Designed miniproteins, single chains, continued (2). Designs and how they scored, part 109

Each design is a single chain, and the fold is of that chain. pLDDT is the mean over its residues in the fold that is shown.

## One batch from the design tools (miniprotein)

Design m7785
Fold by ESMFold2-Fast:
Structure m7785 (fold): chain A 68 residues (1-68)
Amino acid sequence: MSEKEKFLEEAIERVRERFKDHPELAEWLIRTLKFAVDYLSKTKSVEEVKKNLEALLDQLIRWAESLL
């Protein structure tokens, strides 16, 4: 797998595990992460994409927790 695919899969696994009792919410978050990685990958380096994905993941998890 490419580096971007590897850290995206790691992020997806983290979301699925954290929200395993809320699968619809987990799927929505995963789609959002996939969209962000695809979009950022068009103009940014792999390292920048990883950094942005980590920040986005933290923000999305915090937001999702506020809904529960």
Scores: mean pLDDT 79

Design m7786
Fold by ESMFold2-Fast:
Structure m7786 (fold): chain A 85 residues (1-85)
Amino acid sequence: MEARIQEAKQLGREHGLSDGAVEQAAALLEYLLKRKEFESAEILMRAIRENRVPSPEEQELLRKPVEEYEKELAPAVEALRKARE
């Protein structure tokens, strides 16, 4: 798991993505692997390795895991926002 996350971060930086984009892609990949969404994780990693955008079919397969990840992140983001107020 860690090796795949580090590979994604390395490739994202090599492809000129911002540190924020690299961390979000890595966090999504870790979320998918922890949830045993291995097909979605492989789709994301393949697109990163090939330096391409996912196909429309691949994007549809990622849609549900991404929506679930965003729902889990929303409370944490809101808590951090309130703590900084």
Scores: mean pLDDT 69

Design m7787
Fold by ESMFold2-Fast:
Structure m7787 (fold): chain A 75 residues (1-75)
Amino acid sequence: MEEIEKKKKEAEKLFEEAKTSPNKDELIDKAIELYEQVYQTQLLLLQHSPDEERRKKIEEEYKKFIEEGKKVKEE
């Protein structure tokens, strides 16, 4: 669980750094990769204790993060 929170914070930090960095694309790609790992881990945890509402929220948060990352790369 601590690992999920740590990866989430790292991804958010990379996303913020990407806005002002010459390596914007690389940082966004790394942030997306970390967030994808978080998403997969959260889905695995839900298999042990299924909660449809939580799964839907996790999926929506993941999709929103990916969309925001793509927008930053285009700007």
Scores: mean pLDDT 77

Design m7788
Fold by ESMFold2-Fast:
Structure m7788 (fold): chain A 84 residues (1-84)
Amino acid sequence: MVKLTPLERKILVAIASSDKPLTVEEIAEKVGISRSTAERYLDRLVEKGLVEKRKEGDKTVYFLTEAGRKALIEQAREEAKKKA
């Protein structure tokens, strides 16, 4: 029972669209939000176990967990069903 907000879903889609971990800057640019807003939502998604945070050198990167990928697929399926 995790309901994704439209913005949380957009963030998960941005990460899922990349085969590599993304920085907060890359996520913010892909979603069209500020860096600080992206950080806030990413922290929530990490708390939910949908996104993982990893430090690579002097930068922080984010990637989808298996649970995050499942939540995104379920959300996309529900939206497609409601548009049909």
Scores: mean pLDDT 76

Design m7789
Fold by ESMFold2-Fast:
Structure m7789 (fold): chain A 106 residues (1-106)
Amino acid sequence: SLSQGDQAFNDQDFDSAIQHFNRAISRDPNDSTSWRNLGLAYQQMGDFDSAIDSFNRSISIDPNDSISWLNLGLVYQQMGDDTRATQYFQQALSIQPDNKVLQDLL
């Protein structure tokens, strides 16, 4: 667990990160990495709906982005949808079959 000071600092960094990635996406809307990073920032802030949208845009551009598939699974798991979480973890594992983190989640 992070300290309260570290959490407050990270929350300020995530607002700045979201602005940065939105500017990157406005310049290149097909930058799957920027969409993934935007999803990660929203996930850290607990904005799961925005995180899901951002990760879905990342995988629509790059369907082999195992990190976006993994994090979609983690978001759905945090929302209590274990069935969807497992499906997304299986997609991530199909892209990276030797990923021990994904193997341990399944």
Scores: mean pLDDT 82

Design m7790
Fold by ESMFold2-Fast:
Structure m7790 (fold): chain A 60 residues (1-60)
Amino acid sequence: LSPAARAALAAADALIDSIRHQKLSTEEAQKVADRFLSLVPPELRELVREYLDRAIEELE
């Protein structure tokens, strides 16, 4: 992975940890993830979206 991709995935991990710690609902988690994705460079959005979708699915 490129340094930028690793940084984006590390930030996504921190976001998922925050969601899990705060016990956000799936709906709230999706809103937070959508906001985060808007801040990710377009070329990394697909990678980060797949990662976040899988992690949020595991919260159910």
Scores: mean pLDDT 79

Design m7791
Fold by ESMFold2-Fast:
Structure m7791 (fold): chain A 59 residues (1-59)
Amino acid sequence: MFVLSPEALRALAEAAAQGGFSYATLAALISKSTGQRVSAATARRAVERGRAGGGPVEL
């Protein structure tokens, strides 16, 4: 599995706060960037982890 670093999670949380992106849009962007199939639920979890300053998230 691909793992999003804490830095990447923080960037996703920042993007979500800044731009009003839907989780489906974020999931599509992560999928395109990483080559992994990412659901909107996984994108939501990644954003929440980034906001909390937590550890890496598996895709």
Scores: mean pLDDT 72

Design m7792
Fold by ESMFold2-Fast:
Structure m7792 (fold): chain A 62 residues (1-62)
Amino acid sequence: SAEQRQRDLEEQQKLRQASEKLGAIKKQTEAELAKAASGTDAQLDEIEEQGRERQRKVVEEL
């Protein structure tokens, strides 16, 4: 049905947008880690945890 096709397209769009957001968050986390490369282990761990938390929120919105 037309309704089912529209829902499938909307779902595909949501997955595509989520994928783009996850990619952007990953790139941002990598950039933050690169800038803090001389930081403490605790500082680097915090940046990685914040990046994972941002990614988790995107997935939870799906």
Scores: mean pLDDT 81

Design m7793
Fold by ESMFold2-Fast:
Structure m7793 (fold): chain A 112 residues (1-112)
Amino acid sequence: LERLVEELVRTFEELVQLVRDGASDDEILTLLQHALALIEAARRLADLSPEEREQIDKLLDEAREALKNKDLASATEYLGRAASLLLRAMGRDEEAERVRSLSNSSVELLKS
């Protein structure tokens, strides 16, 4: 699980860098799909309350719909929120704050 947390944070750091570097929509989409897979894996391993699980699952459903529609900004926002909630539920408050900050920066850049 710790390795998944580290890889999740790194994936959002890579996302900000790709968006800043003007990477293609396909490259960003591929990374967002990877972030989704990491969150799904971590969510299965994490000891979550039913309420936390329901909130994360709803955000992941919204993220999947955004990815299907190639709405990169919305997908990034939902995945960032899901990851942040998951990390906070695991007691990883610093990583949760970092992921939220990184995803917010990416969303602002994608909307500009």
Scores: mean pLDDT 86

Design m7794
Fold by ESMFold2-Fast:
Structure m7794 (fold): chain A 75 residues (1-75)
Amino acid sequence: SPLDRALKELAEEATKLLKQVPEEATFKAIGLALRALGDVLDAGLAGASEEELKAAVEEAIARLKEGLAAVNAEA
């Protein structure tokens, strides 16, 4: 399904980003990744189109990158 593809793409990109996080920031980083997952799931459950799901993944990844950059700046 389009949602399954969106979740797989998000999981692959989030996993790559999480591997770049220092150990002391891991808990905060996981929280940000779970929020990104929640955003994509909410869009899918609301009946988002394939294009809307792709946009939701791109927005979730962008927010995750921004959040991780902020966490790294605090370290």
Scores: mean pLDDT 80

Design m7795
Fold by ESMFold2-Fast:
Structure m7795 (fold): chain A 66 residues (1-66)
Amino acid sequence: MTPSQKAVKQSGTSLRIIGALTEAGLSEITEKNVKEAIDKMVKDGLLSKETGDKLIKEATEVLKSW
């Protein structure tokens, strides 16, 4: 990825992570809490399983950069 593409992806994924954590009522941004929040959203029908799996993968990459 170019630096610009990486920055845009990182910003979008960060906003989605924050949204998922807020919906799940979780206060700490950790890989475990992000996965749990996304799994709950998939179970509740707010996200498709494919979208949830992709978001977890992207979130893990973003969290490693935080």
Scores: mean pLDDT 67

Design m7796
Fold by ESMFold2-Fast:
Structure m7796 (fold): chain A 80 residues (1-80)
Amino acid sequence: SELLEEYERLKAEVEAKLARLKALADGPEVQEAVDWLKRVLQKADELVKTGKEEDIKQALELLKQALEALEALIARVEAQ
């Protein structure tokens, strides 16, 4: 499925950027971001497990939003 291939690609990108954030900084703000992203990834996985196209599309949207937020956090950390 093209949707599942996109999901795995986005999930890998989220995990890679999360690893980058952890390499750049440590502290309460980073830990809060990690905990939030872990919850987002769990919810996205649950949606994908339903096998419903609408749920898989919702999971993709959640991962895209997570990537955008994560990129903004990395940019903020790198600017300090």
Scores: mean pLDDT 85

Design m7797
Fold by ESMFold2-Fast:
Structure m7797 (fold): chain A 86 residues (1-86)
Amino acid sequence: SELLDQFLQAVRDGNLVETIRLGVQLEPLLEQAREAGLPEELLEQFRRVYGKILNLLLEGKPIPEDLLNEFEALLEQIRPYLEQVS
């Protein structure tokens, strides 16, 4: 998904505005993916990690590598469910 790749890149770049813009575009697709069988636990984990990333970006703090790796892994787990609703 181009949207997921752009979203990860915005986060890696520390671009708060693009991260929010792409996150807003992603939310309705995540709700559709949930209806298509995306596990609730995975969606909750995504929202939790995304919230931590947003807080760091809002504070102008660097995102720890472990958190970036966790975020990337979550996006890759979500990717096949988004392909069902695209």
Scores: mean pLDDT 85

Design m7798
Fold by ESMFold2-Fast:
Structure m7798 (fold): chain A 95 residues (1-95)
Amino acid sequence: MKPTHLILAEASEEQIAEVADVGAEIEKKYPDRKVLVKVVDEKVSEKDIEAVKEAAKGTSIERLENVTPEEVRELLVKAVEEEGADAVVFASKKE
């Protein structure tokens, strides 16, 4: 099984759509990898985190506030190209 990176990101309302676009771009570029960017209106639930951990043993978790689309792109590229990992981003609106 591939390692999985779980990124919990808080983004502004203006940036959250661009974060989703970055996820779609990286998924299209690496179709043999599992790259998922999920936008959530509310805070990410413990159940969602548990589901990712159950799907992939050795899930690493990173928490980011005020994330930019550029930071998300860099993290996804690093996970896929440098670490050979699948990546899941849960992006929530900070306010």
Scores: mean pLDDT 72

Design m7799
Fold by ESMFold2-Fast:
Structure m7799 (fold): chain A 90 residues (1-90)
Amino acid sequence: SIEEKVKEFAEKLIEIMRKGVEEGKSVEEILKELEKEYEKFKKTLSEEEQKEVNKLMALIKDAILEGYYEGKSPEEILKEAEEVIKEFLK
């Protein structure tokens, strides 16, 4: 189902963000890795499924950029991004 695919993608994005934070990567480097994963995932999806994934990706990027501009730590940004993902998956 689309719900299962979106959940798996969201879990992969969380993994990329956590690993990036642990490795001391910049917000820009983490965003680049998220974009690469997003482009790969889109190629496996139908038009309808792509719309849902696009919404999730937009929410995640918005949360990351907002936290970055507010001067939050990478750990705080990660926590807020995870909360956005959990809310989306309800």
Scores: mean pLDDT 81

Design m7800
Fold by ESMFold2-Fast:
Structure m7800 (fold): chain A 69 residues (1-69)
Amino acid sequence: MEVEIDEKIEIKVDPNTSQEEIERIKESIKGHYEGSYKERAGYEKVEVKIEVKPDGTIISHVKAYKKKE
């Protein structure tokens, strides 16, 4: 499989945001990209890696793979 989509998205949140809220944000981001690329656009594999920085920066790395046939 070859990478068709390789994106980095950065979101800034309050550094005092609760761990529960951070987990909700992560889940929302994963669901959005998996739904958009896998269900709506028909990509075979979607990988979402999320990093949270101490300063409140949330970095999402999204890779989507398409089957050649």
Scores: mean pLDDT 73

Design m7801
Fold by ESMFold2-Fast:
Structure m7801 (fold): chain A 95 residues (1-95)
Amino acid sequence: SLLLEGTKLVFAALASAVGAYVHTRIARKYLEEGDEEKAREYLERAERELERAREFAERAEELAKKEPELKKSAENTRKVIEEAEEEVREAREEL
């Protein structure tokens, strides 16, 4: 089922975006403690999670072209990724 495949991709994208958010929060804690090296390591992990989230989201968006029931989930997933990207960007600016 295209709907099932697309739903799995949406869940994978969201899980990766949450991972990016968590790693960004850890990076911010290290920045507060003055550990810029550890902050960079966790931001790099967050950036890799965002890359994975984007790949899953792009595949879900492609399936949404053929399965209308996926359109809103794919759109909402992209918004979550954009919010996580902004958090990573802001944390990078604090380095």
Scores: mean pLDDT 91

Design m7802
Fold by ESMFold2-Fast:
Structure m7802 (fold): chain A 74 residues (1-74)
Amino acid sequence: SMDDLAEQVMAVGHEISDLIAQLPPAEGAEIGARMNALIDRFAAALEAGDVAGLQQVLQQLQQLLQQAKQLVQQ
């Protein structure tokens, strides 16, 4: 459901936020800016009832999460 997608987006977003806290300020700011852009798209998709848009945001947040995890490992 759309609510399940929204819950998944929020969960991934929280995980990215936790990783940002572990990054140097410059890298954290870059990842944070990208996450904020995706959260804006998430809010727009929720308002529009756009399930496909929510799925796209979830996929892009999952990709950003993988990138953030890789940066923390460096």
Scores: mean pLDDT 86

Design m7803
Fold by ESMFold2-Fast:
Structure m7803 (fold): chain A 61 residues (1-61)
Amino acid sequence: MSLEQQRAALFRELAERLRAAGVAVEVDADGTIHLAAPESPEQQARMDALFTEFVRRLEAL
């Protein structure tokens, strides 16, 4: 599996977790994520936590 495929899989997983948190998210075929602005401070905190986890996983590739 290429690094691009592994990265795309991580972006897809992040998108699924963001949707579970109630965030509107759109994912392109190459795994690029487009996000709506957070609707509340609680949603912002959830997004921040998910991004922190995502970055750590991306760096581990």
Scores: mean pLDDT 74

Design m7804
Fold by ESMFold2-Fast:
Parts: structure tokens; sequence; C-alpha cells
Structure m7804 (fold): chain A 96 residues (1-96)
């Protein structure tokens, strides 16, 4: 689902240029999910990291936590259990 991932990246860039960190973060999250479904794990990681950064800049803890959980899942699929746990713990800390 590469075409949808790229469309969401473009939307993320548009909303970021308007200073809308929350909406931009949401689009990068969706982009990461579509790259993940397509098996493009590096692009998924990049999109999730953009989502995490944007939600963090916006002070949007729930969006940041969701993006961290999705990133944790990618690392788990790659067999990086330690990094997966770190991102899961960060997500839980933001929700507490």
Amino acid sequence: NIDLARQYENLGRQYLSQGDYGTAGGYYLRSGQHYYQAGLLDQSINSYNQSIDLYSRGGLNRGQALSLLNLSRVYEQQGDYDLSKQYRDLSNQLLS
C-alpha cells in the first residue's frame, strides 16, 4: 500500500507547513502503518519517527504514545526485542 503511504506523507508535509503538528503527526502515523503493511519496514520506521517528533512538539501525549507503540511493533517484527520494549515503556509512561 505504497501509494497511500506516500499520499499520507504528502498530507503530513502540508499540515506541518501550516504549523498543525497534531494533524501532520496523524498523517505520518497513517503513512507508517501503510508502509508497515507493505513490508517496507525502514520507511515505516522513518514515518513513525516523524509522527513521534511532531506529536511531541505539539504536546500530544496520546498520539505520541500510539506512534511509539506502532514503532515498538516494527522492531519486534525485526527481532529487536530490547528496542521494542524501550518504545513500549516510553508509550506507557506518556499514558500514565
Scores: mean pLDDT 90

Design m7805
Fold by ESMFold2-Fast:
Structure m7805 (fold): chain A 87 residues (1-87)
Amino acid sequence: SMEEKIEKFKELVKEAYRRLQQAESVDEAIDIVREAFDKMAEELGLSPELVEEMRKTIDELRERKASFDEIVNAFDAMAQKALEEIR
């Protein structure tokens, strides 16, 4: 149900934030966000279009050597899009 997907979404976001708080490098932070996006795609049944956008976002963060704050902001933006898609 939509309610079950929203609760799973909240769990995945909370887990990602806990892991990000423990990250010792920007490379580790990018890997945490990538893993969170992969779990969201699988468990929430996200569209191929949003999955592609998430993949592109990870590639762009790596290419531009994004700061920790930029990585968190990108995660927040993509998480919001995932929430909008499942509602």
Scores: mean pLDDT 88

Design m7806
Fold by ESMFold2-Fast:
Structure m7806 (fold): chain A 64 residues (1-64)
Amino acid sequence: MMSNEEIARELAEKYGVSQAKARRAALTVREALEKGEILSPAEVARRAGVSQATARAAIQLYYE
């Protein structure tokens, strides 16, 4: 699995989000995953302030 920083870099480069938003999305996914919370793109998007497409990409990168 990729590190939080690697996921943030991939999101910024491939999905055109700022590094700050990319890091927030990656951190939100990791925190929810470690707490055993349900990882929905909509919930991640709301918490991180990013689009659902960016949230889905962040979730996918954690499972690869």
Scores: mean pLDDT 76

Design m7807
Fold by ESMFold2-Fast:
Structure m7807 (fold): chain A 72 residues (1-72)
Amino acid sequence: SPLEKQLITLQAAASVLRGGISFLDIVKENVKKTLDPETAKKKIAELDKEKAALEQQLQQLQQQIKQLQQQI
């Protein structure tokens, strides 16, 4: 059905966003190990904002997935 196809697409998109969030966590750890404390603090703050944006997108996708599952 069209709803099942849409569900599969949204689940794939959610998986990509989870991968992006995980990647940012790895970047944050490398920043802590590589940069001086002052520069690291600023870069981590930027990465935290990027991560928060991806987490909000993931939450919206999870909400859409939940609504579609209730219609199937």
Scores: mean pLDDT 89

Design m7808
Fold by ESMFold2-Fast:
Structure m7808 (fold): chain A 86 residues (1-86)
Amino acid sequence: SDEEIAQLQEQINEKLQQLQSLLQQAFANGRISEEQVDEMVRLAEEIYDLQIELYKLLGKDDKAAELEAQKPADLAALRAFLSTFQ
């Protein structure tokens, strides 16, 4: 429904802003803690899941499937990248 689409878009935007804020705080201090890495990866996973659901609601099942397939590798790459700043 239009309401579900709007709600998912709002949730995605809120989580993206939260992730951006955490990245700015971490890089301003020149270091990232393990707890901050875990929170950033968790937020990225939640953003992926919401985007997958949004694609499904829009009838873009192929895009949803592609994102589901890429999610594990993308999250692992993000964790590895962030961990270099610990």
Scores: mean pLDDT 87

Design m7809
Fold by ESMFold2-Fast:
Structure m7809 (fold): chain A 60 residues (1-60)
Amino acid sequence: SATEEAIVDRLVEEYGVSRELAERAVRAALGFLEGLGFGADSPLLYPWARLFLEGELAVK
């Protein structure tokens, strides 16, 4: 979606990570939020995608 793509672009710009890594973080956040009953356009998507990305960077 347009919202997912905008968040991927923002994470790539802010963290200097690959688009692939940013997309993985957004996908992880989407799956988590959908499990809680939230939609892909939720205002929680960006902050959760950041947390998942930071978790990936801390381990990788």
Scores: mean pLDDT 78

Design m7810
Fold by ESMFold2-Fast:
Structure m7810 (fold): chain A 61 residues (1-61)
Amino acid sequence: MLARVTKGIGGVGEPDFVAKPDEEIEVLKESEVNANLVRSLKTGIEGYVSRPGLEEFVEYL
């Protein structure tokens, strides 16, 4: 599932994944366990983002 970053992503609990506003990401796996696996379309880097952070900081395409 594709999404656009609206407020930037970086850090609390998932410091290895950072994305700036207007970057596009792909949500690879959704989890009820409080984290989603995502990939940056700009860099190809994968990482986990907390579910509340993902819902607040991205717009689904």
Scores: mean pLDDT 66

Design m7811
Fold by ESMFold2-Fast:
Structure m7811 (fold): chain A 89 residues (1-89)
Amino acid sequence: SAEVDALFAEAEEVAARAQAEIDALTKEAADYVAAAEAQAAASTPEEGAKLRADAAAYQAKVDAERKALAAEAAARVHALTARAKALAA
């Protein structure tokens, strides 16, 4: 039915949008960590260690945000597909 098809299409859009957000966060984190490593390499050992620790903490925050986005998208996809299956029965 058109309603079932629309729910599956919405689920695909939710997944695609979440993946695009995750990809953007991954790129931003990679760029930040690379810049921090370059700065750390040019710094004193003590300052360099702090910069690397701060970069690792930032990466951990981004990893947590990516996991949260993936979990939210998975929950929405599950709800939409469950709705579609109920309508198709």
Scores: mean pLDDT 91

Design m7812
Fold by ESMFold2-Fast:
Structure m7812 (fold): chain A 68 residues (1-68)
Amino acid sequence: MDPSTAFAELDVDGDGAIDNADLVAIGAPDTGVIGPAEAAVLSAYLSRFDLDGDGVLDGADVEAALTK
């Protein structure tokens, strides 16, 4: 999975930013498919692309990752 595809799947509300609220929504009990272990993996993955270290991943971070 490339950063662009991962961003689209993790941006649950479609606002162009991925933060802890999106991770909580993905790991919510009503999703039924993503448990705490999967949420932890996604959080670790996001931290690798959070280039400014503010805990938010936006389109600029994805573009930076895609431009090598």
Scores: mean pLDDT 54

Design m7813
Fold by ESMFold2-Fast:
Structure m7813 (fold): chain A 66 residues (1-66)
Amino acid sequence: MSPENKRMLDIARETVERTNGSQDGLDTVRSIRDGALYQETDPEEQKEVQKESDEILKYGEELAKK
């Protein structure tokens, strides 16, 4: 994954952690994911961004249950 995409996903994860999986936090993750995917043309990089974003979303949903 590119350093820029990694940085954006790190911000997404931190947002989820700070908001304890709130709906606004999850919506922020989706916005970051969609922005990264819009800018990326490499299919392998797109798969990694999608995979990491999906894991962050699952993590946030799990935090909301605790």
Scores: mean pLDDT 79

Design m7814
Fold by ESMFold2-Fast:
Structure m7814 (fold): chain A 80 residues (1-80)
Amino acid sequence: SPVEKARELVKKAKKIIEKAKEAIKKGDYDTAQQLLIEGYMLLGEAQRLAEETGDEELLEEVNKLSEELTKLGIQVDKKQ
C-alpha cells in the first residue's frame, strides 16, 4: 500500500540521516552531502505518498525529518 511504501521510505531516510550525522562528526563533508541528497529524495517520495493517503501522523514525521535534514545541510554548508 502507499502507506507501507511511505513507512519504508521513512525508515530508510532515518538510517541515512544517522549516517550523515556520523559523516559530519568525522569531517567527511563530501559523504555527508551525498547522504543528505539521498535523504531528501527519500523524504520527498514519502511526503508525496503521505499527502496522497492523508496520513497526518506520517506527514508530521516526514516534516520533522525534513527539518533535521535542513539543519544538517546548513551545518555542512558552514564547513564548506
Scores: mean pLDDT 86

Design m7815
Fold by ESMFold2-Fast:
Structure m7815 (fold): chain A 79 residues (1-79)
Amino acid sequence: AEELLRELEERLSEAKSADEALDIAIEFVRERFADLPAEVLVGRILRLIGAVIQGLLEGKSLEEVKERLLEEVRRLLEE
């Protein structure tokens, strides 16, 4: 799990905007959870979208948005 999170963190470090960071996190989740039913995958993707939207509305920085995405994916990997 930690190795996967490190890989995601490295990829997120290259993101220059919140939408780019979200796209990276969505692709990671789609790749790692491809065997889940589509409805469950969509639910997980919506959680990532919600985390980014909430962070931006709260005035969080890009780095804080990236951290929120990492925390959401970590929780998904632990489920």
Scores: mean pLDDT 84

Design m7816
Fold by ESMFold2-Fast:
Structure m7816 (fold): chain A 61 residues (1-61)
Amino acid sequence: MEERVRALADHLLETGELDEEQARFLLSMSPEEFELFEDLLRERGAEDLAASLRELREAYQ
């Protein structure tokens, strides 16, 4: 699971885009998986992106 979270973070940071499958994975993440995802984004200075994605996830539950 960590491999998938890291791969998604890398892809998003490189392309700025999520396809439908990647977006569904993001929305289906457990709280622990999402915290790891946010940490990976923040480590690379993408704090605003991490905050935006948290807001998106909360909107969709």
Scores: mean pLDDT 78

Design m7817
Fold by ESMFold2-Fast:
Structure m7817 (fold): chain A 115 residues (1-115)
Amino acid sequence: RASELMARALAGEAVDEAEFPPDPYGLYAQALLTALQFLFAHDLDIPRRPPQEFLDALGAFMDTVLRLAAGTASLEEAEAGARQAYRVLRYLAEVSGDPAARETAERVQELLDKA
């Protein structure tokens, strides 16, 4: 179910975050979708030399999104990916001063706290 919703989102379909189940896996998947939709909607002003930690977090987040869409992500992988998505959004909020990045990071943290 969560994997099907993520696959539809990656295909460019409008997915309602409320369709995700309220279990921990669904909450982590919802957090990943929230971060992904932010990245698709906003032009990222990424610094010329982002820290390796940011690049690692971004890579792990994107890998987890793809695995979740394929139905191959475990609960532990979904949690880890959602935490990496939070780190990406926090970094973007800190370097850009973008209030949308901060608000999205707060939403991702809220979903992680509920799981």
Scores: mean pLDDT 79

Design m7818
Fold by ESMFold2-Fast:
Structure m7818 (fold): chain A 57 residues (1-57)
Amino acid sequence: ELFVHPSTGIVLSKEEVAQLDGEDIVALLAKSRGLDPSKLSDEELGKMLKELSLEVS
């Protein structure tokens, strides 16, 4: 299974995903909601990160 890094648009393998940071967690979250992470704007990605931090609180 592949997904795309949200800021660079590169396609990542499963092994690469395991070494990713918080931006990649957002990409997985977007994909789980039926959104294409490669098509999200920086504004939308920032919104998702903010929502994630609020959910953890």
Scores: mean pLDDT 56

Design m7819
Fold by ESMFold2-Fast:
Structure m7819 (fold): chain A 112 residues (1-112)
Amino acid sequence: DPAQQVLQQQRDELLAEMRELGVSQSLLDRVRQALSSLSFEDQGELLARLVNVIERSKEEGLSPEELERRIQNVIDGYPVVKSVTPEQRELFKRYSNYTDEQIDEAIAILNS
């Protein structure tokens, strides 16, 4: 699957960049484990969040310790709240007056 190959490449590139920025091997192993435990779609979301952390780290000139803290916060969110099922999404839309966009925003906040 070309999409799975692209995701694998993005994952490998992200982990290599984290290592170059001074992220510890133990945290890199935790990131790899977190990614490997997720669905294809959830892996993409976690990768996007981690890319944002790395880009902000480069822009702000963060220390390795501060970068590791931000990475830990992202991955710690994902073991607790992954996603909602299509059935749960429909229930929220029908009974809570949430839009798909509002549900996606809430999931993003809970996984931040």
Scores: mean pLDDT 75

Design m7820
Fold by ESMFold2-Fast:
Structure m7820 (fold): chain A 61 residues (1-61)
Amino acid sequence: GPKSLSRSWSGDGASVSLGIEIEDGKVTNAYLSTSDSVPAWTKQQLQQTLDEEVKEIEELS
């Protein structure tokens, strides 16, 4: 069956949520959600981190 991983961080008017869903060793869904108070460069870094985790999971599967 599907496996899901999620992480969230929040503090002083800022929030970040990341999620990855995996089925049979393949990433079926990956998302990043951030509050408007998170700087654009931080959003870019978080998206890059998510993209790299997706690649790593798919390469190891």
Scores: mean pLDDT 76

